# Designed miniproteins, single chains, continued (3): the designs that were tried, part 20

Each design is a single chain, and the fold is of that chain. pLDDT is the mean over its residues in the fold that is shown.

## One batch from the design tools (miniprotein)

Design m8662
Fold by ESMFold2-Fast:
Structure m8662 (fold): chain A 79 residues (1-79)
Amino acid sequence: MLPKEIQEEMKKLEGKEGTEPTTTLVTNQLKKAGISLADELGKTVEGITDQVELANMLLSLPGIGVKEAAYIILTQLKQ
């Protein structure tokens, strides 16, 4: 099961029609944390379709919190 904390953060992000605005906001937050979505996360998440596995993997990465994980999972669900 997807962690409840991540589900709640996803709901906060759902209020905007915005893969695009959400991407910009979270990319900026990830950059502040020193995370490169294109280099580390983009390659790692490309093959993952299970939301729980994706969430656990993301939360294991340095600088990735519940908000960052929620955004990435929401982006995968939107596809």
Scores: mean pLDDT 60

Design m8663
Fold by ESMFold2-Fast:
Structure m8663 (fold): chain A 76 residues (1-76)
Amino acid sequence: SNLYLRALKAQNEQEIQAILLELLEVKDQNTIKEALEALIARGDPRVKPLLEELLTKTKNENLKLLIQEALQKLEP
């Protein structure tokens, strides 16, 4: 998907934040999961605080769960 490829190629905090904000509008759970997994796999220390911020902005229970799972993977 477009978001997955952008997540793989994101080079700065602004690009990561833009991708995460677009996840608020995404209805496909697989697309959300793939984008989050791509961002986590990078190991970029900027991803964690941006995911925590996104968690406060979303009202989508499925997105909240996927973000929480992503955050847990960053802190085993």
Scores: mean pLDDT 78

Design m8664
Fold by ESMFold2-Fast:
Structure m8664 (fold): chain A 89 residues (1-89)
Amino acid sequence: MLEKKIEIARRLARSMGMSPEQVAEVLQLLQAPEEVQQQAIKDGMLALLDLAFARRTGTVIDPATRARLQRQADIGLILLEALIEAELK
């Protein structure tokens, strides 16, 4: 099961153009306890919502905060997608 999640996550990370360090972070999270993985997914979804609200409302986010939120959103999305695809087959 874990090997399949790793394969899916690597494929998704490559398609998104993630750096080797970001890929390593995702792979470490896939090997972490379930609670840590769930928290990373939640943090990523909240970051995605914050970015979506800022875009829709015209709220200015500083570049450093925007970069951090985008990183959290990308990691959370890859983790969620890997979990969903692994469960489906």
Scores: mean pLDDT 79

Design m8665
Fold by ESMFold2-Fast:
Structure m8665 (fold): chain A 66 residues (1-66)
Amino acid sequence: MEEEIKKAVIEFFKAVFGEEAEVLSVEILDENHAEAIFRVRGRTYRAELLYNEKTKKWGVVKVTLL
């Protein structure tokens, strides 16, 4: 689960922005919600992730600069 969330964050940023994210922490809030703290180009962000039961995959839905 944690590894799947980490890969979802890294893949999202690489595919959408062409940038590599360093995942610092993952917090699983419930079975359908998680948060990850990550760094891109020296800045720290929080990603909010939701589990999509139709696709059986985690997706990034919100990113906040810390």
Scores: mean pLDDT 79

Design m8666
Fold by ESMFold2-Fast:
Structure m8666 (fold): chain A 66 residues (1-66)
Amino acid sequence: MSDDELRRMVLQAMNEYREKNPELSDDELSEAFLRALDEARRLQAQGIELSYEDVLKIVEEEVKKV
């Protein structure tokens, strides 16, 4: 998976959570996005192939921290 593809998957997952949680601030969501992207990149660097479902789970866990 390319880094560009990974970034788009994380963005798509974040947009889904933004729609479901409109009360979350833009700052909190931006912070969660950066954390989710960082974690996804770390896993990919370790040789782990991420599916969209894996990315969605990472985003959900990071959003729960805001």
Scores: mean pLDDT 77

Design m8667
Fold by ESMFold2-Fast:
Structure m8667 (fold): chain A 96 residues (1-96)
Amino acid sequence: MTEEEKQAYFEEAEKKLQEKIETDEELRKRLEELDEEARKAAEEGAGRETVLELLGRALAALLGVDEVARTEEEYLRLVGELFGPLAEKEAREVLA
């Protein structure tokens, strides 16, 4: 897979996310709240685990599930569920 093909894949995933966020007002509010919590946690020097938990909650909201990622492995699984196996693999390489 070329870099251009990877870019197109992630652009398509971003479009799907944008459409979902634009059509669901409650989802947008939940994501804004989680973004603010994640930003505050990062500014306060919170550990990687706390940031991943907040990102996991955002992914769960986007998927419409109550399941929250508490570990890197759970986070990667939710990334794969939302964006597909290529996104999970890329995230795994970044985290490794």
Scores: mean pLDDT 68

Design m8668
Fold by ESMFold2-Fast:
Structure m8668 (fold): chain A 103 residues (1-103)
Amino acid sequence: MAGIEGARRMEEAGRRAGELGERGDVEGALEGGREAAREGERAGEEAGDKKTSTAAEMGAGSAATSLATGKTSSEGEEGARTAGRGAELSARGGAELAIEAAK
């Protein structure tokens, strides 16, 4: 199912953002969060199902919010960790809901 592939890409991008955030790489965490948000939007489009699409959109929105929060915190490891962790958790949650809805 196409939506499942998109959801997995979203989860993977979120996981990378989390790893980079733990290292204090603000730009890497922000890029990963942006990637997770884009893949979440694609998962929603691919699904064609309202429940799967909504779950993917919610995940993408949460990842985008984490990205915005990290961007305003321009200094320090805390900003990077917050952005990365937020993107990872949001992407994982959205992906899990999208995969479950697609079953």
Scores: mean pLDDT 65

Design m8669
Fold by ESMFold2-Fast:
Structure m8669 (fold): chain A 94 residues (1-94)
Amino acid sequence: MLIKAPEEEQEEYLEKLRELGADEEVLEKMREMLESMPSRDYLELALYGYALQKAGKEEAVARLSARLMALQDVPPEQLEEAVRALREEAEKEL
């Protein structure tokens, strides 16, 4: 199940991403998605994307980012499956 993250937790995650060197473009895209769907699973996917960027896998980061943005348009009933599939793909890229 997707766990809804409180606003304070969302800001803490974004702060951690910024501290890890995430640029404002990445943070902006994450904020946009969180406005539509405040979820801890999305925040975890953001950290995975950042880990991929640290590993120098820029193409994987770009693909993950695009798919994360697409999740905002997924119906709630399909969202858990879509997030799970994306998380599994991010793990394989690492």
Scores: mean pLDDT 68

Design m8670
Fold by ESMFold2-Fast:
Structure m8670 (fold): chain A 70 residues (1-70)
Amino acid sequence: MDQLVQLLTQLIQAWINNDQKAIDQVLAQLKKIGSPAIVKQAEALANAKTPSELTGAALRFIGELLDAER
């Protein structure tokens, strides 16, 4: 869980900085350790065009994390 939360934080920061290399590196790590549902939301976050889309994808990512802990 801590690793996925850390990667989510890094992905959001990379998106804010428009750092495509950092986005690609974080997505590669998420694809190695995340579930398909987590990866889907991470890819949606990476492809977000607006802050609202970013927020929606981040909330869905958190929802998938909470579901996995149940």
Scores: mean pLDDT 81

Design m8671
Fold by ESMFold2-Fast:
Structure m8671 (fold): chain A 61 residues (1-61)
Amino acid sequence: MDEKEKALAIIGKKISELDLPETVKGEIAAEVAAVIRSVEDPSKALEVGEKKLEELVKEKK
């Protein structure tokens, strides 16, 4: 199964490109990865991960 792995790769790249400290990027990456892995429907992994990323970026900014 590849959709969760693809979502992790896509969102991980987006996180690496953020203008934030490396420590904050690591915290965001860990939280987003946990949420993606917990998704029951792999087809929703990217959508769920993107929503979580938006929430965390708002909190850290």
Scores: mean pLDDT 79

Design m8672
Fold by ESMFold2-Fast:
Structure m8672 (fold): chain A 73 residues (1-73)
Amino acid sequence: SDEEVLRHALEALETLRALGLPQNVLTWGAGELVRYAKEHGSEEAARAVEEARRAVEQGDVDGALEILRRALE
């Protein structure tokens, strides 16, 4: 379901942030979450994860988490 896809993406990004991983690892991880969302979610879920990935690429992990939380509402 989209809820499971978005929740997985949110939990994964929260974990990566908590571990203090460098920007290149966060960006790579966000890219993998986009691939996952495209395979298992709807177009809407995939777009939300892609928006979060763009925020991560800009160094805005908090913004990425907020995008995913709003998509779950």
Scores: mean pLDDT 85

Design m8673
Fold by ESMFold2-Fast:
Structure m8673 (fold): chain A 72 residues (1-72)
Amino acid sequence: MSYISITINGSGDPGYKLKVQRIVEKYGGKIVSSGGVGGIFRYFVVEVPKDKVDETLEELKKEFPDADIKVI
């Protein structure tokens, strides 16, 4: 497994977690950690199969173009 960190700046849409979950589960992964500071940022750490990292990154960047998304 590989891990991807997603940081979304701002107060955010309450739908962010569901959108992240749908994308990650599509590629056989899951959310393993989430948090944030109200009005400042939200973060998610997701676990995905190593062979699906690039596809997951592409779809996450497409859905959240202004987010900081990186493999950790």
Scores: mean pLDDT 79

Design m8674
Fold by ESMFold2-Fast:
Structure m8674 (fold): chain A 71 residues (1-71)
Amino acid sequence: MTLPEASVQRLLDALRALQEEAARKSGLPPESLTVTADLTRLDDTSATFRITARDADGKVLATDTLTLPVE
């Protein structure tokens, strides 16, 4: 699977946005959080990722879903 450069940038922006949102809601520094992207669905033209932000103890603080074009 190959993500276009624009899709990679959108994924990185989404990870950063979720990290900032989780930090805001939890009161923790953004750099103390771990943000991951897991592929949950793949169609002929799109990939859907579940993005999860966790604290140092592994507690889920925020989750989002992002669908990106693939070729």
Scores: mean pLDDT 81

Design m8675
Fold by ESMFold2-Fast:
Structure m8675 (fold): chain A 76 residues (1-76)
Amino acid sequence: LAELQARLAVLQDIQAETEKKIEEYRSKLEEVKAKGDSPENQAEAKRLEIDIETLERYLALVKQHIADVQAQIAAA
């Protein structure tokens, strides 16, 4: 049980860090979009969009792990 609780705490920290990083990248994306439609700005915006999508997929996996660990704790 203690090992599962420690794992849950670590996963919750990872979730919080990942959510913060997504918000930081969204803020950067808005800054790039505000600079206009140059090819360089479009390329940077696309890279940020891909990074955000990747982090959102990672966050979904972390949330699934949290749900699984919470279910294990509830069953114990």
Scores: mean pLDDT 86

Design m8676
Fold by ESMFold2-Fast:
Structure m8676 (fold): chain A 74 residues (1-74)
Amino acid sequence: EEAESQALLEQLAPLEAELAAIDERVRAADLSDEEKRRILEAIAKMAEAVRAGRDPAEAAQEAIAAVREVLAEA
């Protein structure tokens, strides 16, 4: 179980670095409350998908794409 959990965390490690970079951009960006809500909804959807047994890497990539789209529109 711990070994499997560690393998999962290792798969997510590159995505965590990318998420940290996006988080810095979000903090620096002058985003509206509606844009911030869309970002939070994307993150919540990712978390729910992972809990439901979806591929964590795929779910994280979808969330990252959604956040990038919001930032591009801002």
Scores: mean pLDDT 70

Design m8677
Fold by ESMFold2-Fast:
Structure m8677 (fold): chain A 95 residues (1-95)
Amino acid sequence: MTREEQVVVAVREAAIEVALEAGLDSETALEIGRAAGRLARELLEKGATEEEAIEKAAEYAAEQIAKLTGVDKEKAKEEIIERARERLAEYEAAS
C-alpha cells in the first residue's frame, strides 16, 4: 500500500468502527466509511496534508453518524481521528 492508500484505509475503517459502536447497521456503517475514505483520497490528490484529509473525512463521517444516531458530533470526530492515527501507526510499524 502507498502512504495515501494507508490514510484512506485508516480513516475508512475508523469511521466504520465508530458508526457500528454508535448503533448503526453494517450496511450504513460501510457506506459512511467508504464515503469518508473517498473524501480523504480526493483531498490528498488535491494536495491536502494527511492531517487535513483525516480531519475533514472524520468530520464528514461524524456528521452522518450524529445525524443518524444522536451521538455527539465532536466526540465521534475525535474518536475517528484517534482510531485512524492508531491504524496508521500500526501500518508504519509493520513496514
Scores: mean pLDDT 86

Design m8678
Fold by ESMFold2-Fast:
Structure m8678 (fold): chain A 63 residues (1-63)
Amino acid sequence: SMSRDQQIAAINGVLGLALKVIKDPKLQEEIKKKADELIGLVRQGKLSEQQLVKGLGEIVEMT
């Protein structure tokens, strides 16, 4: 199982890659908001590994 630090690193990694591809400022704000929501859930211990994978997939689909 992934640690919380590993889950946060995965979210930040995907966010960083997405921001290199996305040029639309509104879409950049939407993916940043999604990443922040996922990180908040990780910090609260409320994000399952399945929910993490789904959330990362949603960010990738926006690119």
Scores: mean pLDDT 84

Design m8679
Fold by ESMFold2-Fast:
Structure m8679 (fold): chain A 92 residues (1-92)
Amino acid sequence: SLEKELEKLQEKIKEITEIEDDEEAIERALEAFKEFIEKMKDVKPKEEFVAAAQKILDEGLAQTSDPLKKEYLEAMAKAMAKAATLLEEKKE
């Protein structure tokens, strides 16, 4: 279930926000998104979604050294959550 995978991702992000080291927190969040994308690839009928999600992840990895990396990570998480919700709506 897409909804269950999104819920799992949201729980992981919540745990990650408790990490005091910003660098470590972002690395773990990007790892969680990578795992989410991998699971989504097998169940998604839309290649455009997978491509967009992968692009967001790749850009996030490039931004890990930037002072604005937290803002980018939050935007990435929000975009992924919205994309997952829209795909669930279109399924019905």
Scores: mean pLDDT 59

Design m8680
Fold by ESMFold2-Fast:
Structure m8680 (fold): chain A 77 residues (1-77)
Amino acid sequence: MSLPAILRDIVGLHSGPGGSLSLEQLLTLAQALGYRLSDEEVAALRRAFALADRDGDGTLTGAEIEELKALLPDVPE
């Protein structure tokens, strides 16, 4: 399994009206799904999150969530 695929599923679940997603929630949900994230993977997530978080409030909503999905690389198996 790839981290980007799981994160897209998590992000999709929280992309509804009124839905918001913090970096901490993303990391917690990935870990709850059985993923042990490396420091490199966490750093990549932080970078993508910061780029998608346009208003700098520490959460993503709607369009920002779609931007986060686009910033995560596809991992060909």
Scores: mean pLDDT 65

Design m8681
Fold by ESMFold2-Fast:
Structure m8681 (fold): chain A 87 residues (1-87)
Amino acid sequence: KRDLALKSVALRVQLVGAMLEHPENKEKFEEAIKYLSRADQAFDEGNYEEAARLYEKAAEIAESTGTPASRQVADGARELAEELKKL
């Protein structure tokens, strides 16, 4: 549980960094961060199916910015979703 939570925190830190480097995409990065936060809440509540869906949504939004940093975040968020689907 702690390892997955730490990975999610790392993704949010990466999105904040991407937002500082690419302020033109600020709204999309903020939306992706909101979905990551909602996914973390669902995970803490034991709702792994909903958490996986929300991580996938965060990945889609981050990827839509087209920045190299957003691709790494999208990959990480999809990895978290796949780990949750195995539970």
Scores: mean pLDDT 79

Design m8682
Fold by ESMFold2-Fast:
Structure m8682 (fold): chain A 80 residues (1-80)
Amino acid sequence: MAEMQRLQAEFSKAMSEVNALERQAIDAGDAKGIALVEQAKKLASETRELILRGEPVSKIQAQLKQLQEQIAQAKAVLDG
């Protein structure tokens, strides 16, 4: 139970980062950045479904890592 609360908190943080990057990409008019953010939004939706279904912690953690990696890629493109 405590682990699920931690994963939900990490997911909420990741969603905040995705929303901030989406705003940044749109404001910059960066088509590549927008595309990477859309991929992050898809991973976020998949992560949310895993959490809602009560999937194993290991599976949710693996999906969160993929989401965090996609966020890092979008951030690198927008900051470069």
Scores: mean pLDDT 83

Design m8683
Fold by ESMFold2-Fast:
Structure m8683 (fold): chain A 68 residues (1-68)
Amino acid sequence: SKTQEMLERHPEALLEQLPDEETLEEAEEELEAYLASTESLSPAEQRSLAATRALLEARRERLAAEAA
């Protein structure tokens, strides 16, 4: 998946194009699918994924707070 690869290689560039909640949820789904299909990751990949997940989570929390 293009979205999943972008998230892991260039999270900032992808997040620039994920402004709304539905697109953000789709990106999260693809990331979870990738993690479920991968039994091991290099330490560098693990760090990149952790950073990407943190960015997606922060973005989602901000959108939820603004919706409240």
Scores: mean pLDDT 64

Design m8684
Fold by ESMFold2-Fast:
Structure m8684 (fold): chain A 89 residues (1-89)
Amino acid sequence: SDLLKQSQQLRDQLEKEYEDARKRAEQALKDPSLQQQAADYAYGVYQGARLGANWAEAVGDTEGAKQMRELAEEAYQLYQQLQAAAQAQ
């Protein structure tokens, strides 16, 4: 269905955004002034993945929902690490 395709596309987009979050985190390790921005970006991915997982579950994309929940956990861990580093400045 079109809704299932939209769920799959959202998962793919969130996976790409998480990859971008990881790259931003790597830059923030070299430049502490970027740590808060990197943390905020990771938090955005976390929020998107949580909402995406709920949407995926609602449209019957059970596997996509599981993968987006796992992505949300990874993004939240990245956020916590970056936020702690930013506050240590």
Scores: mean pLDDT 88

Design m8685
Fold by ESMFold2-Fast:
Structure m8685 (fold): chain A 87 residues (1-87)
Amino acid sequence: MRVATVSGNDLISRRDEVSAADVVLAASTHPGDYIPAASLAKPGATLVTDDGPNTDEIIKLAKENGVTVVTGSKATIEAANLGSSQL
């Protein structure tokens, strides 16, 4: 399993890492700023991000690109990533 951890500011420069990853972990001071990650992630990948004002747009774009979105608090994000590695 390939995991990419990206900040919103690095998305454009790190697009190749994002598009190759099976799981994309988006971490930011501004939850919901990861709209580009939803479009750049490969079909079948999982995007893990915090809840924010743009969460609905991220979910919509991710669904159009065949990407699953997991949202929530930092603890929920950590639990989702751990669960994927455990079973």
Scores: mean pLDDT 64

Design m8686
Fold by ESMFold2-Fast:
Structure m8686 (fold): chain A 66 residues (1-66)
Amino acid sequence: SDELVDELVRAAQEKDKEKVIELASKMTPEELARAIGRLPLTDAQKVVIAKAKNNKEAGEKIVELL
């Protein structure tokens, strides 16, 4: 859902760390990849996030890099 992608991007911009992790946990891998593509992250930071075993860990890594 593009709505979830938009919500995660907004939460990340607002530095709402708990909301980023919550939303990432509800997303499909494809939705999470689209959200990551819209964040102001370097290619190296995106590689770190891609090493996450699941969406919750990916959300936690996004929070660490913002």
Scores: mean pLDDT 81

Design m8687
Fold by ESMFold2-Fast:
Structure m8687 (fold): chain A 65 residues (1-65)
Amino acid sequence: SEMKQELIATLEAYAASVIAKRPELAQTVRDLVAEFKRIAETQSVSEVDIALTAIVRELQRLTAA
């Protein structure tokens, strides 16, 4: 799905920005991106969009600590 590819690209771009600013979080961020890619393989576009929102919020929480 083209839309799923855009959602994955959006998270990967944000994840790269987080790692650049907070390199100590690199492994945690990569693990969350890998989990998201697994969700994207099996779930609908709507469910993948919900997962993107949840993972972005988790990354924001981690960077605020």
Scores: mean pLDDT 86

Design m8688
Fold by ESMFold2-Fast:
Structure m8688 (fold): chain A 83 residues (1-83)
Amino acid sequence: APPSTLQLLKELEEFRKEIEEVLKKAEELGSEEGVKYAKESLRALEEAIKALSDNSTPVEEIQKLLEQAKEYYKKAKETLESL
């Protein structure tokens, strides 16, 4: 069964904190590319969280925002690991 909306929101808030930690590391390392990807990941996640709180938003749009957040998070991490 899918998680409840409250459980999903909690998991997304935890993911937001993980992205913020990656952003902090990118800033400390002076990685402009890492900072860019981490910020884009945060933006997509914040839009997804807002969309989930608005029960009128299509599931496909929420899924697309979550996919974007995950993609940018991966790119941010890969950028930092290459340093």
Scores: mean pLDDT 81

Design m8689
Fold by ESMFold2-Fast:
Structure m8689 (fold): chain A 105 residues (1-105)
Amino acid sequence: SMREQAYETGRAIGEAIAELLADPSASPIELHMQLGVLELAWAVYRVLPGDGEGAARALLLGAAEALAESDLPLAQRIAELLREAAETLRVGEALERMRRLVEEA
């Protein structure tokens, strides 16, 4: 289903973010690029005919679940913001908060 595809896409993006957060040699630009990929994927899914909103929520939940598997405090905080965004659909606000957290790290 479109929700299953979106969830797996979210998991892949969340895993990439978690790996970058765990890598002390990773560039901050790589983290911002992955947040941009997540934003683009969300924007694409939300406008698709049928269950675009359900798919967009599944994307955010997939990313949150992948990040929650990390023991890093920053990964856990980003996972919490993504879960909240999946419930409220205030995705723009959540992305701005995530970008600020990444800049402070």
Scores: mean pLDDT 87

Design m8690
Fold by ESMFold2-Fast:
Structure m8690 (fold): chain A 83 residues (1-83)
Amino acid sequence: AIEEVEKLLEKLKEAAKKKDLESVRKYTKKILEILSKLKNEEGKELVFEMEALAHKYIRGEISEEEFEEKFEKLKEEIKKLLS
């Protein structure tokens, strides 16, 4: 379960870097489904923040460097919640 979330988070990041909005939505939904089964509401909130960050990057509101820095920080917070 945890390994699956980590793989989906990497796919979400790559989709955002490719500016593929549909794949960002797809991977966000899959991660949220896993976290819902785990009843991890804090993890779901962090994933919504990651989706919002990806949308800001795709819209050109933030740089790639800022996106990667903030995304990795949120990813590490999710990993800590799941450990």
Scores: mean pLDDT 85

Design m8691
Fold by ESMFold2-Fast:
Structure m8691 (fold): chain A 70 residues (1-70)
Amino acid sequence: SSLERKYAALYSAAAINRAGAYASEMIAKRLEEEGASQELIDQAREGARGNREAAEENEKKAKELEEKLK
């Protein structure tokens, strides 16, 4: 059904966003260790925050659809 496809898409999007958040945090840590500008470090941290928020929202939407598929 279309709901099953939507669930799979949201679950996949959440996983991608979680991976993106992790990658951005690792980039921020590397930039700090290498003495990069505060602007670049802050940009990487903002990227991590945005990805975490997107992951949480997609996870919430996936959970709501999961209840409808039961």
Scores: mean pLDDT 87

Design m8692
Fold by ESMFold2-Fast:
Structure m8692 (fold): chain A 59 residues (1-59)
Amino acid sequence: KELEELQKKVKELEEKARKHRDNPIEAFKYRAEAYSLVEPTLAEFYRKAIEGYEKLLEE
């Protein structure tokens, strides 16, 4: 099955999150994508958190 490809994709997204750790919103977006491949509940939580934080910055 696609397990090996999913693991590589998650690892790549985690590396991108690490490179963007100085920008927490971007880091969280990469983590949300990684979690969406494995754990949709965590991905949903991170997406909601990002949306809320961006909304606060716009207000």
Scores: mean pLDDT 68

Design m8693
Fold by ESMFold2-Fast:
Structure m8693 (fold): chain A 95 residues (1-95)
Amino acid sequence: SDLEEEKFKEKVQLKKNMTKEEKLIKLAETIKFFDKDGDGTLYNEELIEAVKIVADINKDGTINEEEFQEAIKLFDIDGDGSINQDDIDYIKSLM
C-alpha cells in the first residue's frame, strides 16, 4: 500500500509542472527506494521501475511508450538512447 501511495504522489507532482531539478531529485529518491542492496548499485529492473514511476504522467497508472521515452530522454545524459549506471551517478551528483 505504501508503494502504491508513493507512486500516486509522484504522478500528481509531475503533472503540476515540477522543475527539472525537482524531477531529478524525485527520480534519485525513487532510485534509492528501489536500491534493495542499499549500496548505490542498481540492476536494470530497479532502474526500469524508477523510470516508470517518474514517467507515469497518466493518472490511471498506465505509462504509454511516448511518456516512457520522454522520461528516458530526461535521464539520458550521454545521449546514446539508453539509461545506464553512469547516467544515474551523474544525476545523483547534480543533487
Scores: mean pLDDT 54

Design m8694
Fold by ESMFold2-Fast:
Structure m8694 (fold): chain A 74 residues (1-74)
Amino acid sequence: AKEELLKEIDELLREGLLSEEAAEFYKAVINNDEEKVEEIIRKKLEEAGSDNLEELLEQFRKEMEELKKLLEEL
């Protein structure tokens, strides 16, 4: 199951349907690597600044929704 999901993410990355950044984030989520997930979120918050937090979260939600659609077609 996890291996299948990770392979699908690699395929999406290769097809250009997923950014390298989003792929890394989702792989961390699938591997239940909460420390890495937290690190990625923190880094993005630092890069965007607090004023853009809602836009950054909305972007992550959209990327997650696209990936979820692909996973549901499996």
Scores: mean pLDDT 70

Design m8695
Fold by ESMFold2-Fast:
Structure m8695 (fold): chain A 76 residues (1-76)
Amino acid sequence: SKVGDLLVELAKAENAGDADRVNEIRKELSKTELGKKALEAYDAFGLTPEERAKNASKIPGVGKEQAEKLKKAITA
């Protein structure tokens, strides 16, 4: 889904320290109810990258393959 793909891009932007890109992706996710819930889950599932990676598959709108990509992006 678009939400899962945007979360992968968000994690990559966060790891790159690209604050402008992080803000753009968060704004895009916030345009839909599913994206808002996904962001809330992503932010709530831990303060560390390792904790967020562990819970990636529990995020609304994220499928199994997207969860693996998100986990790799978070821990890169």
Scores: mean pLDDT 78

Design m8696
Fold by ESMFold2-Fast:
Structure m8696 (fold): chain A 76 residues (1-76)
Amino acid sequence: KQALIEALNSLSERELLALQTVRALGRPLPRSELVRALAEALGISQATASRLLDRLLEKGLLLVDEEGRVLPADLR
């Protein structure tokens, strides 16, 4: 649990907004769909959105399920 708190405290403003956007969607989504949703919501390129997702996955704030869908770690 402490590791998740440390990860949250290490987030940039953009990473925090990306995490909040994923949580607001409220369901597991394919990576490609999430990249598009983040790019649109944050006004950034899909390449930047993809990198943000990778960082959140690396920090353990997002998970990938057995079907390849991405979801917040706290919903697992």
Scores: mean pLDDT 76

Design m8697
Fold by ESMFold2-Fast:
Order: sequence, then structure tokens, then C-alpha cells
Structure m8697 (fold): chain A 62 residues (1-62)
Amino acid sequence: MTPLGAALVAAWIDPEAMSEYARKLLLENGISQEAIDKLLSGTLDFDKDLTPEQRKKLGVEK
């Protein structure tokens, strides 16, 4: 798991405390605000909402 992927899991476990840290980290890594919002709401589709580059950074590349 990448550090960015670990931050996403942490935000999912503790949304309020970790979501702002994860949001900042995701934005710094070029992930869109729309994708971040979908992730925090639990509706993110890794194949549709993320670019290939973003999927590689998250470690979910197929």
C-alpha cells in the first residue's frame, strides 16, 4: 500500500480527524476535489473517478 493509499484508509476509518489531512495530501498528488469528495462519501470508483496516474500513486493500478 502506498502512503497515499494509507491516508485514504485512515480518512475512511476516522473521517473528521483524517479527512482534512487526506484531502490536502490527495490535492498535492493531483487528485481532483470531486474524486476526494466521492472518496469521503464512500462513492469513489477507482476506475472511473481517478486517472491512471492517480491510480498508480494510490497503488490500485490494474
Scores: mean pLDDT 65

